# Designs tried in a protein design run: designed miniproteins, single chains. Part 45

Each design is a single chain, and the fold is of that chain. pLDDT is the mean over its residues in the fold that is shown.

## One batch from the design tools (miniprotein)

Design m1652
Fold by ESMFold2-Fast:
Structure m1652 (fold): chain A 80 residues (1-80)
Amino acid sequence: DELLKEAEKLINEGMVLYAKGEYEKAIEKFKKAIELLKKVPDNPKAQSYLTVAYILISYAYEKLGRYEEAEEYRKKAQEL
């Protein structure tokens, strides 16, 4: 699945940015991955990647001190 492969690539790119302390850029990559994953909602692998991406966005928002957004994305991950 091309969308799953691209989403995985975006998650990996976001993780590299997160490791470098570039949290806002990491969030952009993770949000793009979520956008692609939502196009294939019935794929079980997409659901797994979607959960991971929401969790990673929440961690990045916590690093930025944006706790309200962090909590929002944590709740989205729990609702999957």
Scores: mean pLDDT 87

Design m1653
Fold by ESMFold2-Fast:
Structure m1653 (fold): chain A 59 residues (1-59)
Amino acid sequence: DALIAALGDADPAVRLAAARALGERGDPSAVKALQRTFTADASEEVRRAAAEALRRIHA
């Protein structure tokens, strides 16, 4: 999955876009990857996007 792979990208802008896209898609298979991004990502903006994606998936 290219979007899940993009959550590990070196560029925080790419990780941010991937987290948002995964939230829009609402795919439960992304939950583990988004949880890791939410707890461990160096960028606060990326962590916030991952949290919002998780909220959308669990809605």
Scores: mean pLDDT 81

Design m1654
Fold by ESMFold2-Fast:
Structure m1654 (fold): chain A 64 residues (1-64)
Amino acid sequence: MEKTLRVTLPENFDPSLLEPVAKRFGGSAEVLSPNEALITVPEEKLDEVKELLDQMGFEYEELP
């Protein structure tokens, strides 16, 4: 089972850095625009990804 987060990125952030992070948690990342990306991870890793995003100060939205 996988969960997807829509992440709002600051303009000066390199969105390519999200792909290695998502892969570390067994998932993937897709860049939608300079300010938006999708991160898809296994449900059991979702909380760890959310903690990382909170630490980085990023806004995110959990998709159903």
Scores: mean pLDDT 77

Design m1655
Fold by ESMFold2-Fast:
Structure m1655 (fold): chain A 66 residues (1-66)
Amino acid sequence: MKTANSLEEAKKALEELSKETDIARIIVNGKEVGRVSLQDLEKGLLEVENIMKKYGYPITLEPYVP
């Protein structure tokens, strides 16, 4: 579980999560609002940026285990 209050923190969290999982869950106010693939970190970061623009800070990133 990683909490991000900025785009730079989100990028760091995605880079760290990519070492242990291929998919991250995006959680805002305790609700899952999306999932991003960590196989393409640049694309994943763009999706997280769009969610932060829509929902605001903070955002929580968690590994998704199917």
Scores: mean pLDDT 79

Design m1656
Fold by ESMFold2-Fast:
Structure m1656 (fold): chain A 67 residues (1-67)
Amino acid sequence: GRDAEVRELARTGDASTFRTLAKHARDKGYPEAAEKFEEAAKAMEEGDVEKAEELLRKGVELYEEGA
């Protein structure tokens, strides 16, 4: 499911990947999801992988609920 995909992105992705997700969410009209993906990118830049994973999960949930 998407949860497994988000976990792998948090472990192997970088801030650029997370910003790409934020752009896609924003382009689709889900600004709250985009905001969480942007926060995840910042957490990754700070080296906080666990926080990035949590924020990515929240972003995915908001994206799915907003659709």
Scores: mean pLDDT 76

Design m1657
Fold by ESMFold2-Fast:
Structure m1657 (fold): chain A 79 residues (1-79)
Amino acid sequence: MSAEEVLEKGEKAYKEGDYETAIEYYVLVILSYPEDEELVARAYLGLAKIFEDLGEYEKAEEILELGREKYPDNELLLE
């Protein structure tokens, strides 16, 4: 399964309201495909969005901070 396929499965699960499955796929992108910076950045944003939707704003902020630490020049994570 490619990084794109894993990310797409996470995004689909999120749209279906299956946050547990979405988290699992986003984490898989982050851990298994770190060379794919743009896809990993999108996975960090998706994961942060889930925790924000759950009202866990501190966790969402921590997730974005971890993404910025790994990819300091990635514009998607700096906004």
Scores: mean pLDDT 81

Design m1658
Fold by ESMFold2-Fast:
Structure m1658 (fold): chain A 55 residues (1-55)
Amino acid sequence: SAGDETRRQLIEQLKAKIAELEEQAKKSTDPEVKAALEKQVEELRALVEKLEKEL
């Protein structure tokens, strides 16, 4: 369905963003910045899991 296709595309985009943020977190030397990036990754991973359950 169109809804499933849109959700699949969103999941792919979110996974790409997670990988980008994880790479930024690895390169960060500031503990506060690193913690903020890791929190964003955790939130996006939770969103991906929720979207995958609706697929």
Scores: mean pLDDT 84

Design m1659
Fold by ESMFold2-Fast:
Structure m1659 (fold): chain A 83 residues (1-83)
Amino acid sequence: SEKEKKLEEVEKKLKENKEELEYLKSTTPVIEEHEEAEKLLKKAEENLKKYKETGDEKYLEEAEKYVKKAEEIIEKIKEKLNN
C-alpha cells in the first residue's frame, strides 16, 4: 500500500538521520544546529507514533515534514565539516 511504503520511507530516513546526527555529535562542536536537528527528529518520532496509534495520514505527513527539515540542518552541519 502507498501509506505502508511512505511509513517505511519515513522510518528509514528517521533512523538514518539519527545515526548521522550521532556521528556528527562525535566529530563536530556544532551545538546550535545539532540541538535544532535533534528537536526536529523528536517531533518526527512523536508524529510517527501518533500515526501508528490513530492511522491519521496528517501525522505521517507531519513526520515526513520534520524529517526533511532535520535532513536540511544535518546537511548544513556536513557542509561546515567539509570546510
Scores: mean pLDDT 84

Design m1660
Fold by ESMFold2-Fast:
Structure m1660 (fold): chain A 72 residues (1-72)
Amino acid sequence: SAIDLLQTAIRELSEPPLKSPEELAKLLREVFSKQTLSPEARKLVEEAIEYVEKGDYEKAIEKLREAIKLLE
């Protein structure tokens, strides 16, 4: 489910990154491009990916948690 993928993304961002910010952002774009999300949830995911590219994982996690809340 989309919620499971969001939880997985939060876990990946919470650990020391084994991937570069660019590789993480690319992976998140690929996995979420296949998910059916509301426009509001998709906007939050897109904002989270932008924060990942900037290396701001704390703000990225915050945005992903907001997306989960909208999908519940």
Scores: mean pLDDT 80

Design m1661
Fold by ESMFold2-Fast:
Structure m1661 (fold): chain A 57 residues (1-57)
Amino acid sequence: MEEAIEEAVRGALKAVEAGFSPEEAVQLTALQFRDVLSEEELERAVRAAREALEKAA
């Protein structure tokens, strides 16, 4: 769980670095992990990614 959340955060940050908006980065992260994580885990990963992007702004 922790590892998957860290990967999701890293993916979202890289997406923003590649030129995607924070909203697009969060959506891409959700799509990438939707089949790997449970619904609860996916929601936590999306929240962590959003928080990391807010801190980076």
Scores: mean pLDDT 76

Design m1662
Fold by ESMFold2-Fast:
Structure m1662 (fold): chain A 87 residues (1-87)
Amino acid sequence: SMDEVFEETKKKLDELAKKYPEVQDVVDAIKRTLDAMRAAGLTPEEAIRVLKAVKRHIESDPRIPKEAQDELIKVLDETIEKLKELS
């Protein structure tokens, strides 16, 4: 389910924030976005569009260290692929 995909994504983001404490604010913002999408009742296709926009924002933010950026993008890409399986 989309709920299970989002909960797994949050766990991966929490582990990433433990490894890179400097991106805690970014992780918290993504987790809030996941919660907002669930509250709004978005479809998997709509959630994919939102996450692609989040991914573009992360890719363009020079304040995020490259190693943390790559791992954030990987988590988002894995989440998008799982959501495609639900579509």
Scores: mean pLDDT 88

Design m1664
Fold by ESMFold2-Fast:
Structure m1664 (fold): chain A 60 residues (1-60)
Amino acid sequence: LSEEEQKEIEELERQAVRAYLAGDLATFQRLAEELLEKLLEHGLISEEEYQRLLAQVRSL
């Protein structure tokens, strides 16, 4: 990952965690899905891990 791509992922993580702690599950789900897509795109998680985590996020 480039430094810019890493910062984008870190910002998405911060925003998702903040939404979760605030009880804003709808915003958390949206941000978590975006984060998972970025992680898959950059090869940081497998397709299998992506689908499993996405299902968990959508089950909240």
Scores: mean pLDDT 84

Design m1665
Fold by ESMFold2-Fast:
Structure m1665 (fold): chain A 102 residues (1-102)
Amino acid sequence: SLPLKDLSPEQREELIALGRKRKAELDKIIQDNLTKLSDRLLQQGASKAEVEAIRNKLLAERKEREEKNTENFMKKYGLSKEQVEELHNINLALLSISDENL
């Protein structure tokens, strides 16, 4: 990632906003993929309750991994939760720009 201290406040805010937008798009893709998985499991004879349990487990496991990663970054670099979230959003923005220019 770019050294954040070398970005202007305006550039930093623009990247944060772009990263938040990209995160929302990725979250939608994850939700759409979980819906497709649910439909597949129902077609294979799973009950609605079993599908809901699987979906909830996958979402809970993802949340736990994200929380652990955030805590590890906070401890390793001496950052607040808000600072880690900002860095994550900036990194997502930079990855999106790279993909669009390839």
Scores: mean pLDDT 78

Design m1666
Fold by ESMFold2-Fast:
Structure m1666 (fold): chain A 67 residues (1-67)
Amino acid sequence: MNKKAVEEFKKKIEEKARKRLLSTDEYFKAVQELVEKTGLSVDEAMKIVSEAIYEGIKKRVEENKKK
């Protein structure tokens, strides 16, 4: 349900991770927020948030190489 909300949330977390390192507390808060907004299982929300964080970190590393 609400695939657009999942995609928008994923982009938000990705952008946040791109700018700075996220704490464990921020990770769990993001998982909880996604579950509440979309009704996804905790396992699915954890996977989505982890993927968004990974993509953000990857973009951050690539930007640092363009010096």
Scores: mean pLDDT 78

Design m1667
Fold by ESMFold2-Fast:
Structure m1667 (fold): chain A 63 residues (1-63)
Amino acid sequence: AAPSEAQAEAAVELARLLDPSMTEAQAEAIRRALLAGDYEAAVAAAPTPRGRVAVRGAVQNLS
């Protein structure tokens, strides 16, 4: 199921803590994909392997 805006924002913040190299534009793309319930798109929005692992980890913590 698609997370709430608050849950998506929390996941983005967690992903930034795991990969602090993320830009605002990348974080916004991840947030929008999460709000759409599209976890593939959220992971794909991260340009680096480290970033993709960070987003995947954040997604696993969504309720």
Scores: mean pLDDT 74

Design m1668
Fold by ESMFold2-Fast:
Order: C-alpha cells, then sequence, then structure tokens
Structure m1668 (fold): chain A 57 residues (1-57)
C-alpha cells in the first residue's frame, strides 16, 4: 500500500541520518514528482514518512 511505502521511506531515510523535517521534504518530493499523487494525498503520506522517521530515532 502507499502507507507501507511511506513508512518504508521514513525508516530508510532515518537510517541514513535524515530528521523528520528532512524526511518530510524528501518524501513529499518523491510522492509528487515520482508518483504524481495529488498534493493533499502526497502531504498526508509525507507526514506519515516523517512520523515514522521521528519514531525510528
Amino acid sequence: SLEELAEKIGETLAASGFDAEETYRAALAAFTQSLGLPEEVAEELARLAAETAEKTR
């Protein structure tokens, strides 16, 4: 699912040293540019990725 993808992105970026804000920006770019998701959906998924990154640290 897209939610599982967002969580995986969050975990991967946190492991690479990204904080929550950095993870949010990177995930938002990926969801809008690579997957072409609507802005509202991309923002929700980017938040999930950032929350996952924060919990990983």
Scores: mean pLDDT 82

Design m1669
Fold by ESMFold2-Fast:
Structure m1669 (fold): chain A 115 residues (1-115)
Amino acid sequence: GAREAEEAARRAVEAARAGDARAAAEAAERAAEATERDVAGAAEAGEAAAGATGAAALAAERTADAEAAERAAEAGRRAARAAARSPEGAVGAAAAGAAAAGAYFSARLARRRAE
């Protein structure tokens, strides 16, 4: 649950640091999946997934990878929805939602630059 989301978030940060936007997006997707599976730990998993989404979005922006940014945005939306299942998950849900919005903006900007 939360531990799996934290491990995925760590992978997202490491991939982002290496400039691998696609690997960072995949790690963000794994963090979202871990949040969806863990009803009891969804609050802590949601916070980790928000961090993973943010790292993936940043990597996508730096590499102008619109597809990676779109994947990060969807992962963040999934994590926000999963964390929102409990009142204790409100902070994680808000953080993941904000990260998803940022990723979405990065995706639109990257697509505009490709046009």
Scores: mean pLDDT 81

Design m1670
Fold by ESMFold2-Fast:
Structure m1670 (fold): chain A 78 residues (1-78)
Amino acid sequence: GPPELSAEEREALNQKRTAAFRATVEEALAAGLISEEEAERLLQGRAASEEERRRLMEVHRLIAEGTLTPELLREIRA
């Protein structure tokens, strides 16, 4: 199999995923699908409640799969 990722390679992948996630959250905010407070919490990776934490994890999963849409983000938030 491929060699294990180095610390530098893991950091590069994390930065890539973080940038994609941030762009998606910013796009959703611009479209009015989420509030500014929700966007800030999503970008910080800190949820105010257990339910919000579950939604954050769901959004993160969909972003990793490349399947997040504005409609899905609204559904998860609701």
Scores: mean pLDDT 64

Design m1671
Fold by ESMFold2-Fast:
Structure m1671 (fold): chain A 59 residues (1-59)
Amino acid sequence: SIERARKLLEENRKRLEEEYEKGEISEKEYELYMEAIEGLERMIEAIENIIKRRELEKK
């Protein structure tokens, strides 16, 4: 579900922040992973918009 996908992204953000604070990942790795998460968030938003449009068409 969309809600589960959003929760997983939130957990991944928190984990990345924690690993960065501990010095377990480099700044470059942190930036790359954050960009990937942002891309996934945009994709989820696009899917959510499609679902909302379909719901309006069914009722």
Scores: mean pLDDT 80

Design m1673
Fold by ESMFold2-Fast:
Structure m1673 (fold): chain A 66 residues (1-66)
Amino acid sequence: SALEAAYRATFEAAKEMLLAGMSVEEVRRLLGPVMVRHLVEKLGLSEEEARELVERAIREAAEAVA
């Protein structure tokens, strides 16, 4: 589904940034706004839904690289 693809893309991008040495806070600051805007504009998600998906993907990426 489009939501699964968006989650996977956000997760992989966050994981790459974390592995490159960025903190979770830096990833959230840099990737968060870009992905939220993309999800709202391209997939028609609400800002709340988009923020929840992005935050979950970043959290799970951080857990995966810990």
Scores: mean pLDDT 86

Design m1674
Fold by ESMFold2-Fast:
Structure m1674 (fold): chain A 80 residues (1-80)
Amino acid sequence: MERVEELGRRLEEALAAGDLEAALRLALELAELYLEELKDYLMAAAAYAEVARIARQLGDEELAAEYEEKSKELLEKAKE
């Protein structure tokens, strides 16, 4: 999927540059694309886990906990 590939590349570029705010935004866009358009709950869960990791690096523990829980919920949904 061209949009997934493009967003994935931009996310890697943002992470390599240390632009955590851009990385957070791109990881959220990837998660929403996987969840809403592709119905890929495993990849959406992985993207939300990345959102949580980036949020923690930004010092936002509340946001990190929120997206860790969303990731966990989607992992359980993917097993069904």
Scores: mean pLDDT 84

Design m1675
Fold by ESMFold2-Fast:
Structure m1675 (fold): chain A 71 residues (1-71)
Amino acid sequence: KVEELKKKATELAKEAVRYEVEGDMEKAKELNEKAMEAVRELMKIAPPEEANAALREIQAEAGAEYARLKA
């Protein structure tokens, strides 16, 4: 359950970054809102430390995708 939400949030955040880099800000915003919903659901079921670790991992994956696309 936690792993499914983390994977969903990560995939949505990475896809949002791709649209942002391509200049589709409306689609990027929509995907970021969906990623935020998945994070909120994860925070309801995971302990704070585990939820924070997952959030950092999601942010790191999104940042790596952004760096890859800008290289």
Scores: mean pLDDT 81

Design m1676
Fold by ESMFold2-Fast:
Structure m1676 (fold): chain A 58 residues (1-58)
Amino acid sequence: MEEVARRIAEEKKDLENERKMLEELARQLKSTGDPEDAEIAEILEKESERVQKKVDEM
């Protein structure tokens, strides 16, 4: 059981790191004022929400 709990914790940490990276990148893109960057930022925010939902389900 400890092995399974450790794997879940590691996967959750990896997903949280991925979400943070997506949020940081989206924030940087929004700061440029470029419409193309804003569109990419929206896609990244949706991906971040998907990753967060997966973490919340764990």
Scores: mean pLDDT 80

Design m1677
Fold by ESMFold2-Fast:
Structure m1677 (fold): chain A 85 residues (1-85)
Amino acid sequence: STLYTPNPELKKVLESEGVKRETLTLDEMIHAIIKRAIKLNLVDPEDPSIVNLSGTELGKLFGVDTLDVRDLEGLRELLLRHSTP
């Protein structure tokens, strides 16, 4: 699997979830982001596949109001905008 270096802003989010590695796979980043969203109680109560990011640091970082955790391809593309191989 390809390893990526998160940008400084994304790295701070990953470090808040206990990620201490300099490089990660995109799937590892996705898992850390979902874990943080659960911890912050951002999961939509009507649809647990939807994460509400409006007004959050993650929403500001990614420039989106919601994430669909089932859209793994879209999540990987989003993370590629904030990391380098």
Scores: mean pLDDT 82

Design m1678
Fold by ESMFold2-Fast:
Structure m1678 (fold): chain A 100 residues (1-100)
Amino acid sequence: SEQERIEKWQQAALEVVDEMREFVLELARKEGLDPEEIARIQAGLDEVKELVKNAKSKEDIVKALGRLVTLVQEYLSDEAAATFLRRLSELVQKANEELA
């Protein structure tokens, strides 16, 4: 059903966000971001997770992951953001293949 398909996409997206949470925090620490900046990144990640939980369509999930991209670009260097985005793309591709 449509609802079961959305729930599978939500579960996959939550797993991606949780895996990427640790990676983005590692990159932030390596760049020497202060505890207040790290706290803002954590708050933004929590916001993305809530957007995924409240998603009603695949398009909503794509928008939530787009918010994650924006968050990373706001706080990390171009090099760290590029490294993050490459990893995110790999995980999204894997999830799409498993959900097909």
Scores: mean pLDDT 84

Design m1679
Fold by ESMFold2-Fast:
Structure m1679 (fold): chain A 83 residues (1-83)
Amino acid sequence: MSPEEWAEALRRAAERARRLAEQVRAELGDEEAAELLRRAAELLEEAARAAEEGDMEKAEELARRAEELAREAARRALEALAA
């Protein structure tokens, strides 16, 4: 995957994360999970910019941080279902 292709994929992922954050807030009322997804989207946008600049290592690191926030949002949803 080229840096430009990766940047486009990251921007699409950020847009999806923002939409999911709004859906989680509206349908589940979980503002904490929604905030984590919004932060993940912001990191994905930063990763896209790094990729456009050719800094693939920075892009990968920012994408990993976004993934961790998305995993935390999922853990919160699971905990709510278990309670």
Scores: mean pLDDT 80

Design m1680
Fold by ESMFold2-Fast:
Structure m1680 (fold): chain A 70 residues (1-70)
Amino acid sequence: EELQKKIDEIVDKFVETNGLDKEAIDELVAKGVPKSIAVALLARGYSVEEILDIYEGYKNPEEFLKKLEE
């Protein structure tokens, strides 16, 4: 899907540009957090535990993807 490909490209560049912890991102993804949400929240200074708690309350990744594009 075109949207998914664009998101992956944006996320990868954002990780590199902002010096984010790839291991933390990989751990969050392994626990079911969408990569885009993990990256966005880590960039804001949230911890892995805080992101997992947010994801439990927020089951719609489409809304976070929209925020990343704005």
Scores: mean pLDDT 68

Design m1681
Fold by ESMFold2-Fast:
Structure m1681 (fold): chain A 70 residues (1-70)
Amino acid sequence: SASETLEEVVNYFKELSPEAQGDVIKELQRWLATKPKPKNVREEIDRLLEIVRQLKALMQEKKAKLEAEA
């Protein structure tokens, strides 16, 4: 949702187990390695927004996988 703040995303991340947090971070780092470096402040802001969106997607995928395995 466009109404979610970065703080809400971070708080949701903290609700994950340490193992799930580690998995999400590893996948995020792998994804970031495929992205070009930002060359100006605007591109850095856009990259941060994409990071937040990707973090949410990875958390949702991790939750869905855990629920499917239960």
Scores: mean pLDDT 74

Design m1682
Fold by ESMFold2-Fast:
Structure m1682 (fold): chain A 87 residues (1-87)
Amino acid sequence: NEVKTMILTGLAMTYVRRGDYERAIRYAEEALSLDPNNSWAWYALGQAYFGMGDYQRSRDYFQRALDLNPNNERARAGLAESEKRLA
């Protein structure tokens, strides 16, 4: 389960980098179905929704990632950027 969750989260991040946000969301959601406390899967959702222009949902997912892992500096940066887009 832990290995599978890690692979799914890695796939979500890979598809975010490729700009394939639909696949990124799908893999992140699968990872979260196995482990809802996976900070990086929440981060991947934040990145995907940010790329799609859904800044409200992006902010919420980055906040969730940061709540689960306060040391996730990428989630902190994503949260700040999504909040800036909402202002």
Scores: mean pLDDT 89

Design m1683
Fold by ESMFold2-Fast:
Structure m1683 (fold): chain A 57 residues (1-57)
Amino acid sequence: GELNKLITRLIGLKLRIIGLEFDLENIPLSEEEREELEKEIEELKKEIKKIEEEIAK
């Protein structure tokens, strides 16, 4: 069902954030690359919040 797809997507997004945060801490990055990764993490967090709100319906 729809709920299962939302949960699967939410898990995938959370795992993606973990990977990006790991890269930020462990890989040498330029200032520009660091800013791009931080922006991606913020956008992913916003998507997670929207999905959590949909699940709560």
Scores: mean pLDDT 84

Design m1684
Fold by ESMFold2-Fast:
Structure m1684 (fold): chain A 58 residues (1-58)
Amino acid sequence: MGEKLLEELEEKAKELGLMTPEMEEQFKRMREQGIDVELLEGLLERVEKYEEAKKKEE
């Protein structure tokens, strides 16, 4: 449950250069121990806002 959301967020963060070692470890732990969907939705929203801002500048 939430694996597609986690995968989508991970790919977007990598594409935008927002992926940190701490974030990678957190995503790995969520896949293994349980996915916090609310946290992922918040992070995805922030990443999408950053992506929109970057797109407007390019």
Scores: mean pLDDT 73

Design m1685
Fold by ESMFold2-Fast:
Structure m1685 (fold): chain A 70 residues (1-70)
Amino acid sequence: LSEEQKKKAKTAAEQLLKAAKEGDETRAMVAAHELSKIEGAEELGKKALEAARAGDFETAIKYAEEALKL
C-alpha cells in the first residue's frame, strides 16, 4: 500500500470502528464501502460491509481493527 492508500484506509477504518461501536448500521456500511474501494484493503472492506449489513457489529469492529494495522 502507498502512504496515501494507508492514510485513506486508516480514516475509513476509524469511521467504521466508531459507527460499529455506536450501532449505526448506515454509517458503518458507508465506511466499510469506502474501505472496500481502497487498493490493498478491498477484502477487509467487503467483509466488514457484509458484517454491517447483517448487524454483526462485533465482526465489523474486528475488520476495522485489522484495517488500522495496514
Scores: mean pLDDT 82

Design m1686
Fold by ESMFold2-Fast:
Structure m1686 (fold): chain A 55 residues (1-55)
Amino acid sequence: MNEEQKKLAEKAVEGGLLIAEKLGVDVALQFIERNVKDPKAKEEAIKRFKEIMEK
């Protein structure tokens, strides 16, 4: 994963966490799916988001 994909994933996780606090995890996951079109960045963002939400 390149630097641009990593930054995109980090931004998506930050936005997803804010949405999860207000609207819940399912809405946050939909936000990440909709806003991250790069498949590698999307997979990384979802993985990191789930790791944070699990702990």
Scores: mean pLDDT 80

Design m1687
Fold by ESMFold2-Fast:
Structure m1687 (fold): chain A 55 residues (1-55)
Amino acid sequence: MKEAKEKQKKLIEEMAKELGLSKETVRNFLFNGEPISEETEKKFSEFSIELSKKP
C-alpha cells in the first residue's frame, strides 16, 4: 500500500468522525471542492489546527 494513500484515508476517517460526517462527504470536500455548511467548514478548520499540534 502507498503510505500517502493510507495517511489520507486515516485523516478522512478522523475528520468524518470528528465532524459527524460521512467519509464520502469529507473526501468530496477535500478533493472535489464540494461545498459544505459554514458551521462544518469552521469545525473542519479547527480540526486541521488541532492536527498540527498532535504528532
Scores: mean pLDDT 69

Design m1688
Fold by ESMFold2-Fast:
Structure m1688 (fold): chain A 88 residues (1-88)
Amino acid sequence: SDIEEGVLDIVVGVARLLISKGHAEEAAELLEKYAERNPENARIWLELGKAYMALGDYEKAIEAYTKALELDPDNEEAKENLAEAKEK
């Protein structure tokens, strides 16, 4: 991914804050833009899945978490979140 680690931390922090304040749609839109430009970044896909979970878009959450796991197969958080999304 061409995104710098510090920029990624800011983007993820903003997205998490938006979700916590009930602005999950804005968080998803933000993360979708970064996922399109940085499709190999597992952390962006993980956070996008969380935004979709907050929206109740479980199918999109499953797709995003699956992509995160394809990029980082040992990510326990992504495995746990994918299992939760599939239960919905």
Scores: mean pLDDT 87

Design m1689
Fold by ESMFold2-Fast:
Structure m1689 (fold): chain A 77 residues (1-77)
Amino acid sequence: MAKKITEISEEVAKETGVSVGTASMAVGEAGNVLDGSISEEQAKKIVTDFGKLFGGASEEEAEKALKLALEKLKELK
């Protein structure tokens, strides 16, 4: 699992233009949405806040990264 999560994070970063750090946060929070521990709206806030503070990402870029991470993780199930 860890190896596949790293690959997804790199793909999300490449496709959205966000940093690997922001992409990794998006993948982690997408996993939390899929296991029911947080809502998709809470995940969006976490990822967008992280991207603004640490990644220099816009709210739109961070939200797109989360959406793509959710889609890629669903394909693995």
Scores: mean pLDDT 77

